# Ledger of designs, part 13: designed miniproteins, single chains

Each design is a single chain, and the fold is of that chain. pLDDT is the mean over its residues in the fold that is shown.

## One batch from the design tools (miniprotein)

Design m422
Fold by ESMFold2-Fast:
Structure m422 (fold): chain A 65 residues (1-65)
Amino acid sequence: LGKEAAEQMLGLAKQAESQGLTDVAKALKDGAKKASKSKNDKQTIEAAKETEKKVKEALAKAAAA
């Protein structure tokens, strides 16, 4: 699960970067690294939740700019 979550986050990060959402892409890349280091589903879910919070923060910042 952690590896699959990390791959999904990296794919989304590449798409976000191509769209000019650089802060969103960075948050997704950081989340992918945490997910890839998770040892179980609970840690993977926590990494995904933290990534979602960071992505929302980055989107709000981008919308304000």
Scores: mean pLDDT 76

Design m423
Fold by ESMFold2-Fast:
Structure m423 (fold): chain A 59 residues (1-59)
Amino acid sequence: KNPTLAEILEKIKKEGPESLTPREVGTLLTVMATEHNGDLSDEEKAILKEIRRLLSLPQ
């Protein structure tokens, strides 16, 4: 099963960003592309913003 944004966020918090599998990284990149098109829910946008903060990525 494909991981959710919430599962990716919890894994980063627990194990660090280097723990992400290629599948989890692929999911994150797909969601970031979807956000640029405006198709994410408010909850998904909030989770993605927190992931960017933890990875020290631009907002």
Scores: mean pLDDT 74

Design m424
Fold by ESMFold2-Fast:
Structure m424 (fold): chain A 89 residues (1-89)
Amino acid sequence: PPVTETAVDVGAKGKTATVTRNFSGPNGTQLSTITFADGRAVIEAQSINPKYPLSLPEEQPDGVRIVNYRAMREANSGKVFPVSVAVEE
């Protein structure tokens, strides 16, 4: 599927955030990056495949402190996607 970008208000003090979906698969795999106007980012991913190992993201978005993360590997490409990332306030 193509990359899609939508501007939404995600409750960050009423500021608009940009949501980019880079991957969406039929097996319930979805990756979305939410970027706030102040340059902070949150990565959300969902997977129904419990076989993927947990791994650390190698890059940290500017201004983001990663508190919790999970990752998975896409079976076809071998790419590693974060399953969830939480940002410290």
Scores: mean pLDDT 41

Design m425
Fold by ESMFold2-Fast:
Parts: structure tokens; C-alpha cells; sequence
Structure m425 (fold): chain A 78 residues (1-78)
């Protein structure tokens, strides 16, 4: 729902982060990310996207938070 409470957005963010961490860990274990430089760059881009998610959450923009989380998840899948 659009305009979720800050607490609800925080829970959605935490759940999405847990899923992304699990996906990245799986890719490392499956050796899909073997290049240390590529891994470092991927983590840096994720960190930048997470800052955008935090800004949107602070503004109470649930739609933007969900869109940014989807973009992060898609980025981690590549």
C-alpha cells in the first residue's frame, strides 16, 4: 500500500535486505561471482542504491522504496 508507516517500510527493507544477502551469498557459493574487483564494484553500487532506499523510506514514499528495492534485487541477480 502507498504511504505505509515508517515502521512498516523498515520491516519491508529489512526483509528485502535479508533476501538480497542470501542471494549474493548463494552466488558466491555457486562461484558466479569469483572476481574480487567485480564483487567490490557490485557491493559499492548496492550501497549507493541502499542510500536511496533509506532516503525514500525517511520521506515515507512506500512506492519509491518498493521500486528501489526491486531495482536492487534485479541488480543482485545479474
Amino acid sequence: PKGATPEELEMEILESLARMIAEIAKKIAEREIEDEEELKRTLEEIEEKLREVEEAARAGDAERVRRLITELREFAEK
Scores: mean pLDDT 69

Design m426
Fold by ESMFold2-Fast:
Structure m426 (fold): chain A 116 residues (1-116)
Amino acid sequence: KKVEEALKHIDEAIEALRKAGQVNPEIVEAVREAIGYLNAIKKDIIETGGKISEETAREAVEALRRMVEIAKQLGNEEALKYIADAAEHFVKTLEIVGASPELIEEARRIAEEAKK
């Protein structure tokens, strides 16, 4: 089911972010913020049967953007790999729940920027 697929991708994004925080201590705060927003989106999907708050999703995108900026500045390739994985899974979640094309494209740009 679409809801189950979206939840799987969010859980995979959260797990990737946890790994990013473990290999780069400087992004731990941004990781906590992003995981918080992803958990809020997960709750929305469960409670509404597959709808999300676009505002909360934009906040998640901004937290991911901050993580990419910090990890690039530090040259941490392993953290960037995990951030890219998290962003890719988040893109799939947004596509499954039918988020706005603009929001999906913004999330894709972050995933691309995180890749080396």
Scores: mean pLDDT 86

Design m427
Fold by ESMFold2-Fast:
Structure m427 (fold): chain A 74 residues (1-74)
Amino acid sequence: MTAEELIKKGREAFEKGDLDTAAEYFKQAIELDPNNLEAIRLLTRVAAAYLARGDVEKARELFDLSIEAIKKRL
């Protein structure tokens, strides 16, 4: 499965409000293509959605993963 296919599946999950599934697909996309800024931004968007729902712990986890992915691009 390509990073682009994973991003597509993640977007579909996000549109359905399935944040857990969306996060997993975007994490997999970043693992396949660590330079994919779109996947990193989408993971950050999922983190913001968790925060909006009051799930601070999940939001923190995903924000930390997004920061780590950005650092690896340095």
Scores: mean pLDDT 83

Design m428
Fold by ESMFold2-Fast:
Structure m428 (fold): chain A 87 residues (1-87)
Amino acid sequence: LSEEIKEKMAELVKELKDILENAKSVEEAEKKIKELAEKYELSEEDTKLLIEAGKLYLESTSEAVKVGAVLLMVGTVLDEALRKGGL
């Protein structure tokens, strides 16, 4: 991965984390994730995965599920970057 792609991925992951930590509702998180997806030109499929992962994180009472949701988000961002040759 190029340095530029790594920096964009780190930025996107940081913004996703900030949304999850600060969102007051699932609906707010979904809206903000959609806005990020438009900004980074993510596919509809990957956008849907990020939204589902965000819902799992916010709605789950299980720490293991919350960790899994974060890992799914990171994996989705990595997959998108690798398939496009960038973000």
Scores: mean pLDDT 79

Design m429
Fold by ESMFold2-Fast:
Structure m429 (fold): chain A 120 residues (1-120)
Amino acid sequence: MEERRRLLEEQAEESVKETIKKIIDLVNYLKEHFPEASDEEIIDLIVEIFKKTLESIAKVLRDVNGLSPEEAVELLRRIADKAIEELKKALSDIFTPEQIERLVEKFREIVDEIIAELKK
């Protein structure tokens, strides 16, 4: 059981790192090739990708035999906290501090919503 939990956490962390890289690449691509796209439109797209990624991770955690709901919630919180910190740092050169603050607030709201669903 401990080995399964560790492997799931490692796989989820790797998936998150790949998603963060894709988000950064996409933001840079959009700013270069679609200058007509507003920062708010790009932020909304980042939020949507983050939400879908965490929902996918949450679904995997729900489907794993041997994880309690409490363990699944704790693992998702750790994964999400690391992802938010990495995204905040990575996007700080692209967006204003005020935009980053709003983005982090949206990420936290998504985490709370997904955790509420995991507890059902």
Scores: mean pLDDT 81

Design m430
Fold by ESMFold2-Fast:
Structure m430 (fold): chain A 69 residues (1-69)
Amino acid sequence: VEEELKRIEEAEKEVVRAIILGDTEAAKRAAQRLIEAAKRLLEQDVSEEEREYAERAIKGAEKALEQLS
């Protein structure tokens, strides 16, 4: 669980960094990786707070992908 949460946080930072640098391809890859990590967390028996965090991360990544498409 903690490893998945860390992966989500690192992927979020990578999406932001790639957007700031104008690297659309890197931003898309990071957003996809973020969604995958968050979905894996949701497949586990997690707390309500962890589930909400993962759901927010997925929505944020989906919005980023829409903006970049």
Scores: mean pLDDT 78

Design m431
Fold by ESMFold2-Fast:
Structure m431 (fold): chain A 77 residues (1-77)
Amino acid sequence: MKLALDLINSTQQEVRQIYLDILPQTPEAQALADARAQQVGNELLQLAGQGDRSLQDYIDTANSIIKQVRDEALALA
């Protein structure tokens, strides 16, 4: 349980940082970064609640989300 929460927190922080690194330093971009990080956290929490998922499935899902977030941020820049 702690390991999954740490992974969720780490993934949320990485998502937020990707947006802040790629997008202009505006309040609107910061709000988007925060909203997307919260959405990713909620998605990963829902996945954790669905029962016995392997750690590898969890890691693969987090990596897929990170890739998608980078593509999204680059498209918005």
Scores: mean pLDDT 77

Design m432
Fold by ESMFold2-Fast:
Structure m432 (fold): chain A 113 residues (1-113)
Amino acid sequence: MKVAILGAGYGGQEIAKKLAEDPELEVVALVDISEKNLEEAGKLFPKAEMILGDATDKAVIEKLKELGVDAVVIVLGDDEVAEKAKKVAEEAGLLAIDGRTTSIEEAIKKIKE
């Protein structure tokens, strides 16, 4: 299954590493408004697409759908932004998981359902 990470900072990178350890999961994209976060993430995930954009932007979420993304894991530091990103992803038909409040083991289970 294909996964994207919304938020490519340290927390997003650590979650992406743990998800990538599962042989049934592929981290195909990371999204951040910070070029520096994406440069650091791109070194760890050279095959994933680094998307400079707002995780609450419908156009960003539609791009993830075009990449074949099945689920997004949200690792955004602002609660209001994280809730909005989750809503936009769910309205687009993607499974959305809050990576700040969901364990890696629980996130993997939800993605594989």
Scores: mean pLDDT 86

Design m433
Fold by ESMFold2-Fast:
Structure m433 (fold): chain A 72 residues (1-72)
Amino acid sequence: SEKDAKFRHLLGALLAHMETRGDSDSLSASEAIEIGKTLFPEMPEATIREFVNTLADEEGRISKEAIEAALS
């Protein structure tokens, strides 16, 4: 679906962002939400937060492993 395609696009952008930072371990849910808002300014923030919350752990962190698992 289009929603699934956008989610996969967000996953790719998060991985690229981590690669660009050079630490590639994790990013915060807040940082991921801001990336999502930049990629999809027309998408409701609640939908972006729903995507991000699927990936975030209890500390609000998103690991590279979580993103890669979601891409499988």
Scores: mean pLDDT 79

Design m434
Fold by ESMFold2-Fast:
Structure m434 (fold): chain A 96 residues (1-96)
Amino acid sequence: AMAERRAQEEGLRVVEEFAKKMIELAKKDGNKYAIGLAESLLKAVRDGRPSLETAAEQVRRAAEEMAKIFSPETAEEILRVGDEAARRLRELAARV
């Protein structure tokens, strides 16, 4: 259905915005490993085309893994951004 396709395209944009924020925070924190995690998440969603619910879980897990390796201040920000991105993805899933 067209609504499903639009939700998937919007979901991909949500993940791309989240991945860009992860890269920004990783550069600020000086953590090149976190950049690799962000790129891996984006590749997995772009290539794998997961359901919006699966994408939300992948975003949540990526944020939690990055929080473990960041400074406390950056960790709080990535967890907040990850929760917001996952929430948006779940809301998109509920609309299809």
Scores: mean pLDDT 81

Design m435
Fold by ESMFold2-Fast:
Structure m435 (fold): chain A 69 residues (1-69)
Amino acid sequence: MLTREEALAFADELVDELAKYYKMTPEQKEKARELARRRIDEAFAQRPTLSRTEVRHIVAEAVAEVLKE
């Protein structure tokens, strides 16, 4: 289980990896990072911890939404 700080750091790493893989623009990457961080903060308002799988899902959804715009 990840603390909020660990989840945010892991999400930032995942956004960097997915941005390279999908060849995202700097603007798309930053938008995905902001969206993922916001959703992680919302999840921590309801839960004390998140799993790595839950963080991966949040980041994947954020990246997918940005790429569909």
Scores: mean pLDDT 84

Design m436
Fold by ESMFold2-Fast:
Structure m436 (fold): chain A 79 residues (1-79)
Amino acid sequence: SEIISLLQKAIEYAKKGEVEKAINELMKALSLLTDRNLILKMIGSILRVIGLLFDGKEEEAAKELVESATELLQEVQSL
């Protein structure tokens, strides 16, 4: 699944602290989602990460990305 591949890439970039690259992969995954609840959840996670980056909390932003992308990956795999 393309979505699974993109989410795995987002997690790997986030683990490396490459937050911008991780967000780009999540945005690509978001564009392929059709489930409204998953779309809203992913948008919420992205907005929270952006908020953390504005506050200068880069490590917390990376951690939030790993957690959110991992949870979404599990939900997509259960579909």
Scores: mean pLDDT 84

Design m437
Fold by ESMFold2-Fast:
Structure m437 (fold): chain A 112 residues (1-112)
Amino acid sequence: SKVEELIERILEAMRAGDEATLKELAKEVDKLSVEDQLKVVAALYEEAVLGRISGEAFLSFLKMLSRETLRRIAGEAAELAAKGKLQVAPNGVTALSIAMLLNSLLAGKETL
């Protein structure tokens, strides 16, 4: 799918340390539906949990996303968690964990 191809491009750019490409790909994520934005974040979070990318690379990419995108994903994740739809990835990433992470980042961005 288009979303799966975008996730693979992001992971390749992270492994290469290609910050310029990551900034362009972050703008592409900003244009997606909230459902597809959540799929991207869930997939990248799972890659970080599995040790296939660094947590620092994952967090750096999240900081490249627009504030509107982060709020939108956090809201969708919180709604899924409230409905008991916790599983958004197969290896331990939940809607609640995404909502908590993104709300933490949003709070940090408001105080900076």
Scores: mean pLDDT 84

Design m438
Fold by ESMFold2-Fast:
Order: C-alpha cells, then structure tokens, then sequence
Structure m438 (fold): chain A 81 residues (1-81)
C-alpha cells in the first residue's frame, strides 16, 4: 500500500470519530480506500456519505477517478435500478 494514502485513511477515520455526520469526509475516506485497493470498504464509505447527504456538499464528479465513479454507479444500480 502507498504510505501517503494509508496516512490519509487514518486522518479521515480520526476526523469521522469526532464528526461521523461529515459526508465530505466519508467521500474523501472512500477515495483513499479505493486508491489503496480496499474496494469493499470504499463502497461502505460512499454509502454512508450518500445516506448522510444525498445532494450537497460533495466532491465534484470530475475529481473522482473513473474506477471510483464505476463503484458509485454499481451502488446506485443495486439501490435504485
């Protein structure tokens, strides 16, 4: 695993222990988890972000990697398709 990504994961987890309703932090955690190859955990983080705030504010779609966008699409298809 990339040590910088692992550091970010720990920082976001600490932030979420203090404020578990931070949808932006859940999105950021999901991005970091996906980058480290922890796809199942990334999906759970994105689900929590969507549960807390289904609209705004969120990381812009253009800031997400294509693989992360595909993961979000899979979640939407399971929940709504």
Amino acid sequence: SNPQIEQLIEEYRQKLELNPNDATAWYALGNALRASGRDDEAVQAFERALEISPSTPKVTIKDLEPEILAGLEDIKNVLFG
Scores: mean pLDDT 69

Design m439
Fold by ESMFold2-Fast:
Structure m439 (fold): chain A 91 residues (1-91)
Amino acid sequence: KELGIENAEGTAEGARLGAERARELGYEELAEKLEKLAKEAEEIKKEIEESDEEKAKELLKKAIETGAEAGVTTMLLESTKLAKEQEEKKS
């Protein structure tokens, strides 16, 4: 149960930081997606805290999936930034 809570909390914090960074860089669409993922992670955390051990185990899987999506979105942000910087350097 604790593992699921920690995973969801970490995902929420990471996604919020990613959203701030995306917004500062002008990538509003990625910022919005990361904010949504942060809210989903916070909701999963609440559900785990309120659930029994069996349901908490199912919610842990959902927390991991949400974390994976947040991670991919953050990689897309970094890739987009790198591609833009390289294009600016060439042009």
Scores: mean pLDDT 74

Design m440
Fold by ESMFold2-Fast:
Structure m440 (fold): chain A 68 residues (1-68)
Amino acid sequence: SMEEKAREVADKILSVLTPEEKKRLKEAIDNNDIEGVKEILERAKQRLPELTDEDIELAIEYLKSLYQ
């Protein structure tokens, strides 16, 4: 399912983020700071070149649903 794929992508992204970046990501989501979320996820994309723009979009939507 799309939800299962989104969770898998989100887990991969979180695995390459530092504890500080994970905290910033959660704060950005809690504050509905979409630009802050995108900045952190773009850093993850640089570390995981297999991630597509669609994967980033799915991860954003999934993480927003999880923390809101």
Scores: mean pLDDT 79

Design m441
Fold by ESMFold2-Fast:
Structure m441 (fold): chain A 79 residues (1-79)
Amino acid sequence: DLDEAEELLDRAEELIRQGERTGDLSLFREAIDLANKALEILKRLLKTAKPEDVPILVGRILRAIGIILDAEALIKRLE
């Protein structure tokens, strides 16, 4: 559900912050995995969403994509 997806995104962002503090690249990879799980949930919800809920779901999908791109960039920069 949406709450599960949002919790996964919050955890992914916290893992990115921890990875930046500790230099542990595995935390960025874990953040990508969590964001991808959230993205799958959000895409499923979007298929049956009411028109009024679409902007919220699209916003969360963009957040998930942003997390993945940021974590990937950090991995490439620190490798």
Scores: mean pLDDT 88

Design m442
Fold by ESMFold2-Fast:
Structure m442 (fold): chain A 71 residues (1-71)
Amino acid sequence: GDALALLREALAAVEAGASREEVARLLKEHYQASTDGGARAAAGRALQLVEEGASREDVRRGIRGAITLEE
């Protein structure tokens, strides 16, 4: 899959108010698709924020950081 497209889909899901389960699924799919260690680490931190029940804004910032590294 396209690792960058999965991160963009995860960001859109957060902005649309999708469930934590859906956002976590997309971030896990990114981890399997990505070959960039920095982007995987950043997306992994965003996944941890989702699992810890962090705010949507914190999750959104984490995903945007991962997108920057995947580009």
Scores: mean pLDDT 83

Design m443
Fold by ESMFold2-Fast:
Structure m443 (fold): chain A 93 residues (1-93)
Amino acid sequence: DEEEKKELAKKAREEAEKKLEDLDTKEKLREALEEIVEKLKEMGLEEIAEKLKEEMLKAIEEIESEEELEKFREILKLMYAGLLFNEMLEEKK
């Protein structure tokens, strides 16, 4: 059902935007990343979760400006939205 999937994807994006609205520090970005990693582990994707955590932590450490932090926040929102969309699809069965 294409239209229903599009609506779920939109809702996932909106929920991710709302939940991750206040990610204004590297510490909060790391906390959001830990939440994403935990969701991936719950999905049975432990190896992917471990690789993602290592790479994203390195990227967070390299943030040197508010603009870069804002861009990274957007990346985490997209990742979280993708995970929420998957959860919504599973629950809709």
Scores: mean pLDDT 78

Design m444
Fold by ESMFold2-Fast:
Structure m444 (fold): chain A 130 residues (1-130)
Amino acid sequence: MVEVRVAEGREVDAAAELLERVDRERGSPEPLTLEQFRELLREGGVLVVAVEDGRVVGAVLLVPLSPTTVRVWRIAVAPEYRGRGIGSALLRYALELARELGYERVEATVPASAARLAELLRRAGFEVHF
């Protein structure tokens, strides 16, 4: 069973490794480094993870843009865990967490294949970019 929550301790490094792996899979010319990831967390970023049997299988990084706006800066789901709704669960958790933290606007860049999730976010009053 997959649990979605704010990252704890060692999950930070595991999430960074997953995000870098998925960046490379997407053909990103400069995958996110562990140090860049840690810097974003130090600057107010929030990390949400999906965990199954003690293993990080998904992650989403939220980065503050203003006092009222936060962005989904990176999202990743381990390839072997795709098609199980983990990405959607991560984004829903991130949306709820952003509201609890007092943000009025959540921006997200999502693949065109995730159009239903983009529509859900827009209907909730949040901006979504493709």
Scores: mean pLDDT 76

Design m445
Fold by ESMFold2-Fast:
Structure m445 (fold): chain A 96 residues (1-96)
Amino acid sequence: SEAAREAARAAAEAAGDEARLRELAVREQVAAARAAGGPAITEEDIEEIIEKMREAGMPEEDIEEIRKALLENPEFPVEAARVAVDEIIARHKAEK
């Protein structure tokens, strides 16, 4: 629900929770990319995403989970997948 997302964002803003606000913004961007449509993710796109995650130094267990999720959702828009993976990589880099 859009109203639920707006309420969650307002609560996070009131609390000064910058990490939560960023998480909500990324979820909104992924939802917008899915709503906009676009080409479905291909196996080649999945391989490019996986290589990007390896170059970022992500653990192989996390890479394999994401590979499986993408393969199980072949109708997922490639742009939405890229937005989600970029945020996962950014979180991994921040935890180092």
Scores: mean pLDDT 71

Design m446
Fold by ESMFold2-Fast:
Structure m446 (fold): chain A 97 residues (1-97)
Amino acid sequence: SEAEEWARELVEKMEKLNEEEVEKLLEEEYDKIFSTLPEEVKKKVEEILKKLDEEEQEKLKKLVVQAVLAQKLGLGPEEEELIKNLERLYEEILKKK
């Protein structure tokens, strides 16, 4: 599928980049990924983003891209587990500030 091809290409790019370049790539990919998310996941991400400051929002966006990447590679959770993982990540972000 197109989503699997995207995930494969993203992993190949990440393997060639340093940590700083990977973070930038994840930020750039967020807008593309968000448009492809199931409606329930989109609603949950938007709900969480409203509760976060700008720096926390950037961290959540990177984590969302990583979670979707894992899902498309068959390594990640199903939709329901993805929503639960987003809630867990939100709690972790809040604990670090």
Scores: mean pLDDT 70

Design m447
Fold by ESMFold2-Fast:
Structure m447 (fold): chain A 119 residues (1-119)
Amino acid sequence: DDLEITLNSLLEALKELKHLFEDIEDEFDEKEAALILAKIQNEEDISLSAKEVLQLLYYLSQQESFSLSESAFKKLLDLMGQSKDPRVVKVLEKAVELIGDAKGPMVEALREALEKAKS
């Protein structure tokens, strides 16, 4: 529930901010993005460049739905926070706005990711 609400807020933020990904669309590697997502879903210890995070987020924006475990979603949020990319900050800000008054560990992880991305 908390996971689904937070994930849906992130996906809606990505859809609203699709214009921020125009340069990513031009050189997008779907296979690479899918492999990165699979590594996150498998809870592999990975690090991503800001560009790889943006490509992953673009890939996620093109999905009708997808599922992540709580641990995989926390890893995704941590990678977003580590990116320090201004576009990732805007996505996280919009997701936090859309989540509103919702509470829970996934909502807290989203807020923490935003704080880290802004620092």
Scores: mean pLDDT 82

Design m448
Fold by ESMFold2-Fast:
Structure m448 (fold): chain A 62 residues (1-62)
Amino acid sequence: GATAEEAAAEGAARAAAGKTHEEGFNGSVWGYWQAASAGLSAEEAQYAGDAGARAGKEAGVL
């Protein structure tokens, strides 16, 4: 994604779809690296990662 919101949504979807704690974690990390790869700030990348972690916890994966 090109924005922090897009990266957060992608990471959150992957984390929530995870079948293991590792898959949930990988989804949150994906959001972080998508934001970083798009040239966003460290704060925006952290926001995307945190959104993924929350989605994984809400889904019971993290």
Scores: mean pLDDT 75

Design m449
Fold by ESMFold2-Fast:
Structure m449 (fold): chain A 68 residues (1-68)
Amino acid sequence: SLFTEGVRAFHAKDYETAIEKFEEFLRTASEEDRRLRAYTYALLSLALEKVGDFERAREALEKARELM
């Protein structure tokens, strides 16, 4: 799955690929997957911080909190 691919990229420190996979997952994921969507936004936030995009990281974290 896109989520699993994103997590693997994140652990490999391939943060650009992690961001791409997490964003693709969030675009296609059902609203019914609320908890998984929240965790994906949190992981996306961490990956964005690793590439220095602090503004997008903050926005992703706020989305994660909104879903929890």
Scores: mean pLDDT 86

Design m450
Fold by ESMFold2-Fast:
Structure m450 (fold): chain A 73 residues (1-73)
Amino acid sequence: SYVIDFDTGKIYTDPNTVVRDIFSGEEVTVAEALDPDAVFTDRLTGEKVKMKDMDAVVNAAFDKRSQEVLEEL
């Protein structure tokens, strides 16, 4: 159980570590983010994303989004 920082790709496992939710911009602790009831609704897709589900989604989105950001520069 862990949280990935969108900007740095770092993995946080400490429950006391505060991380930012990329979808809502809210700051939550790793322990709170790992709560099975914690879900984030992506405004762009309208889908609910849990930390476990986000692991698979973010992996694919990182590659695509990084390219888009570079193209917008």
Scores: mean pLDDT 57

Design m451
Fold by ESMFold2-Fast:
Structure m451 (fold): chain A 59 residues (1-59)
Amino acid sequence: MMELEVGEEGVARNKTTGAEYEYKVEEVDGEEVVILTNKETGGRVSVSKEVAEKYLEKI
């Protein structure tokens, strides 16, 4: 199971698609948010910690 902490940065893979992301965990308004940057496209999205931990694995 993937476990994330605020301030953590690294690389993770989507378990379903195989897409690789650079991630950073931040706290915004008391909520833990994971910022994902797709390594191939440079596209950035933010997801909840729960969504990131469910769908991603650390590389």
Scores: mean pLDDT 80

Design m452
Fold by ESMFold2-Fast:
Structure m452 (fold): chain A 60 residues (1-60)
Amino acid sequence: MSDKEITEESFEEVVKEKNLDFVELKDGFIHIKPGTASEEIGEFMRQVNALTGEKMKALE
C-alpha cells in the first residue's frame, strides 16, 4: 500500500550491503550527513530508487 515502506526496505538493503554511515532514515525522511560527496549521494539514491522500482513492479 505505501511506496514509502518499499523505499524504506530498499534503503535498509543498500545501507546494509555497503555499510554506509552517511545516511539515516527518520520518520520516512532520508537524512544525508553534511559534507558527503555528491557522487556518493547520487549512487546511493540510484540504488535505492532502482530497488524500490523493482519491488513496485513486482506488485504489477
Scores: mean pLDDT 69

Design m453
Fold by ESMFold2-Fast:
Structure m453 (fold): chain A 83 residues (1-83)
Amino acid sequence: MDRIEQSAQTILDIEEKIAAGELKPGDIGKLVGATLVLMSEAFIEGKQEKVAAVLKKQLAIAKKRGIETPLMETLLRQVEKEL
């Protein structure tokens, strides 16, 4: 799993914990770190489409699991504006 896929998975996992009320110490730090990695990758020329594709894949998984992922939806919207 590359850094983009790993970071998107981390965001999904933490947003699932937030939705379930199961947030643990350190989870917010992991969420912030994963978000910064995805945003930095999205600013690399030629990586925007890959970041968007990975975020769309994770959003599809979240919808199948009934998870609300407002941060991931916001990140996808911002990345798609750069395409």
Scores: mean pLDDT 80

Design m454
Fold by ESMFold2-Fast:
Structure m454 (fold): chain A 75 residues (1-75)
Amino acid sequence: GEEARRALAELRERFPEEEASLTPAQRRQARAMILALERALAGESAEEIARALVEEFGVPPELAEKLARYVTELA
């Protein structure tokens, strides 16, 4: 459980205020990862997280499912 919380804290610290030096693609990737970790820590299913990644960030379904399972296992 702590690994997911640590990862989320590190991402929030690394990308404060969506730094101007980040490209739109890099900001989108960071937001997708933050969303996945937050939802996993909130107890959402891998299927719900994968759907959000596809719908909100355009992540390919196979990658969204893999990422969602990974973050739910960390939570």
Scores: mean pLDDT 75

Design m455
Fold by ESMFold2-Fast:
Structure m455 (fold): chain A 81 residues (1-81)
Amino acid sequence: DLVERAVENIAREFGATPEQREQYLELMREMAEGGRGQQLALLAWAYGLTAEQRRELAQLVRERGLSREELLARAKELAAR
């Protein structure tokens, strides 16, 4: 499907392991149902965000309408904790 192809393309570009690719596919299926969901899934995977951190990012998108750049900055901040 389209989600699997997108995941495989990104995983290859990042040199991801089969396990990391599977994690990304799962995150895409979990999160990529809204306009920003695909970006949330990518950031959650790339930065290894916890379930709590993923919920925090989703809330910020709903409450503040964060830009792509703001989402990236916030994901980096959360990952550094």
Scores: mean pLDDT 73

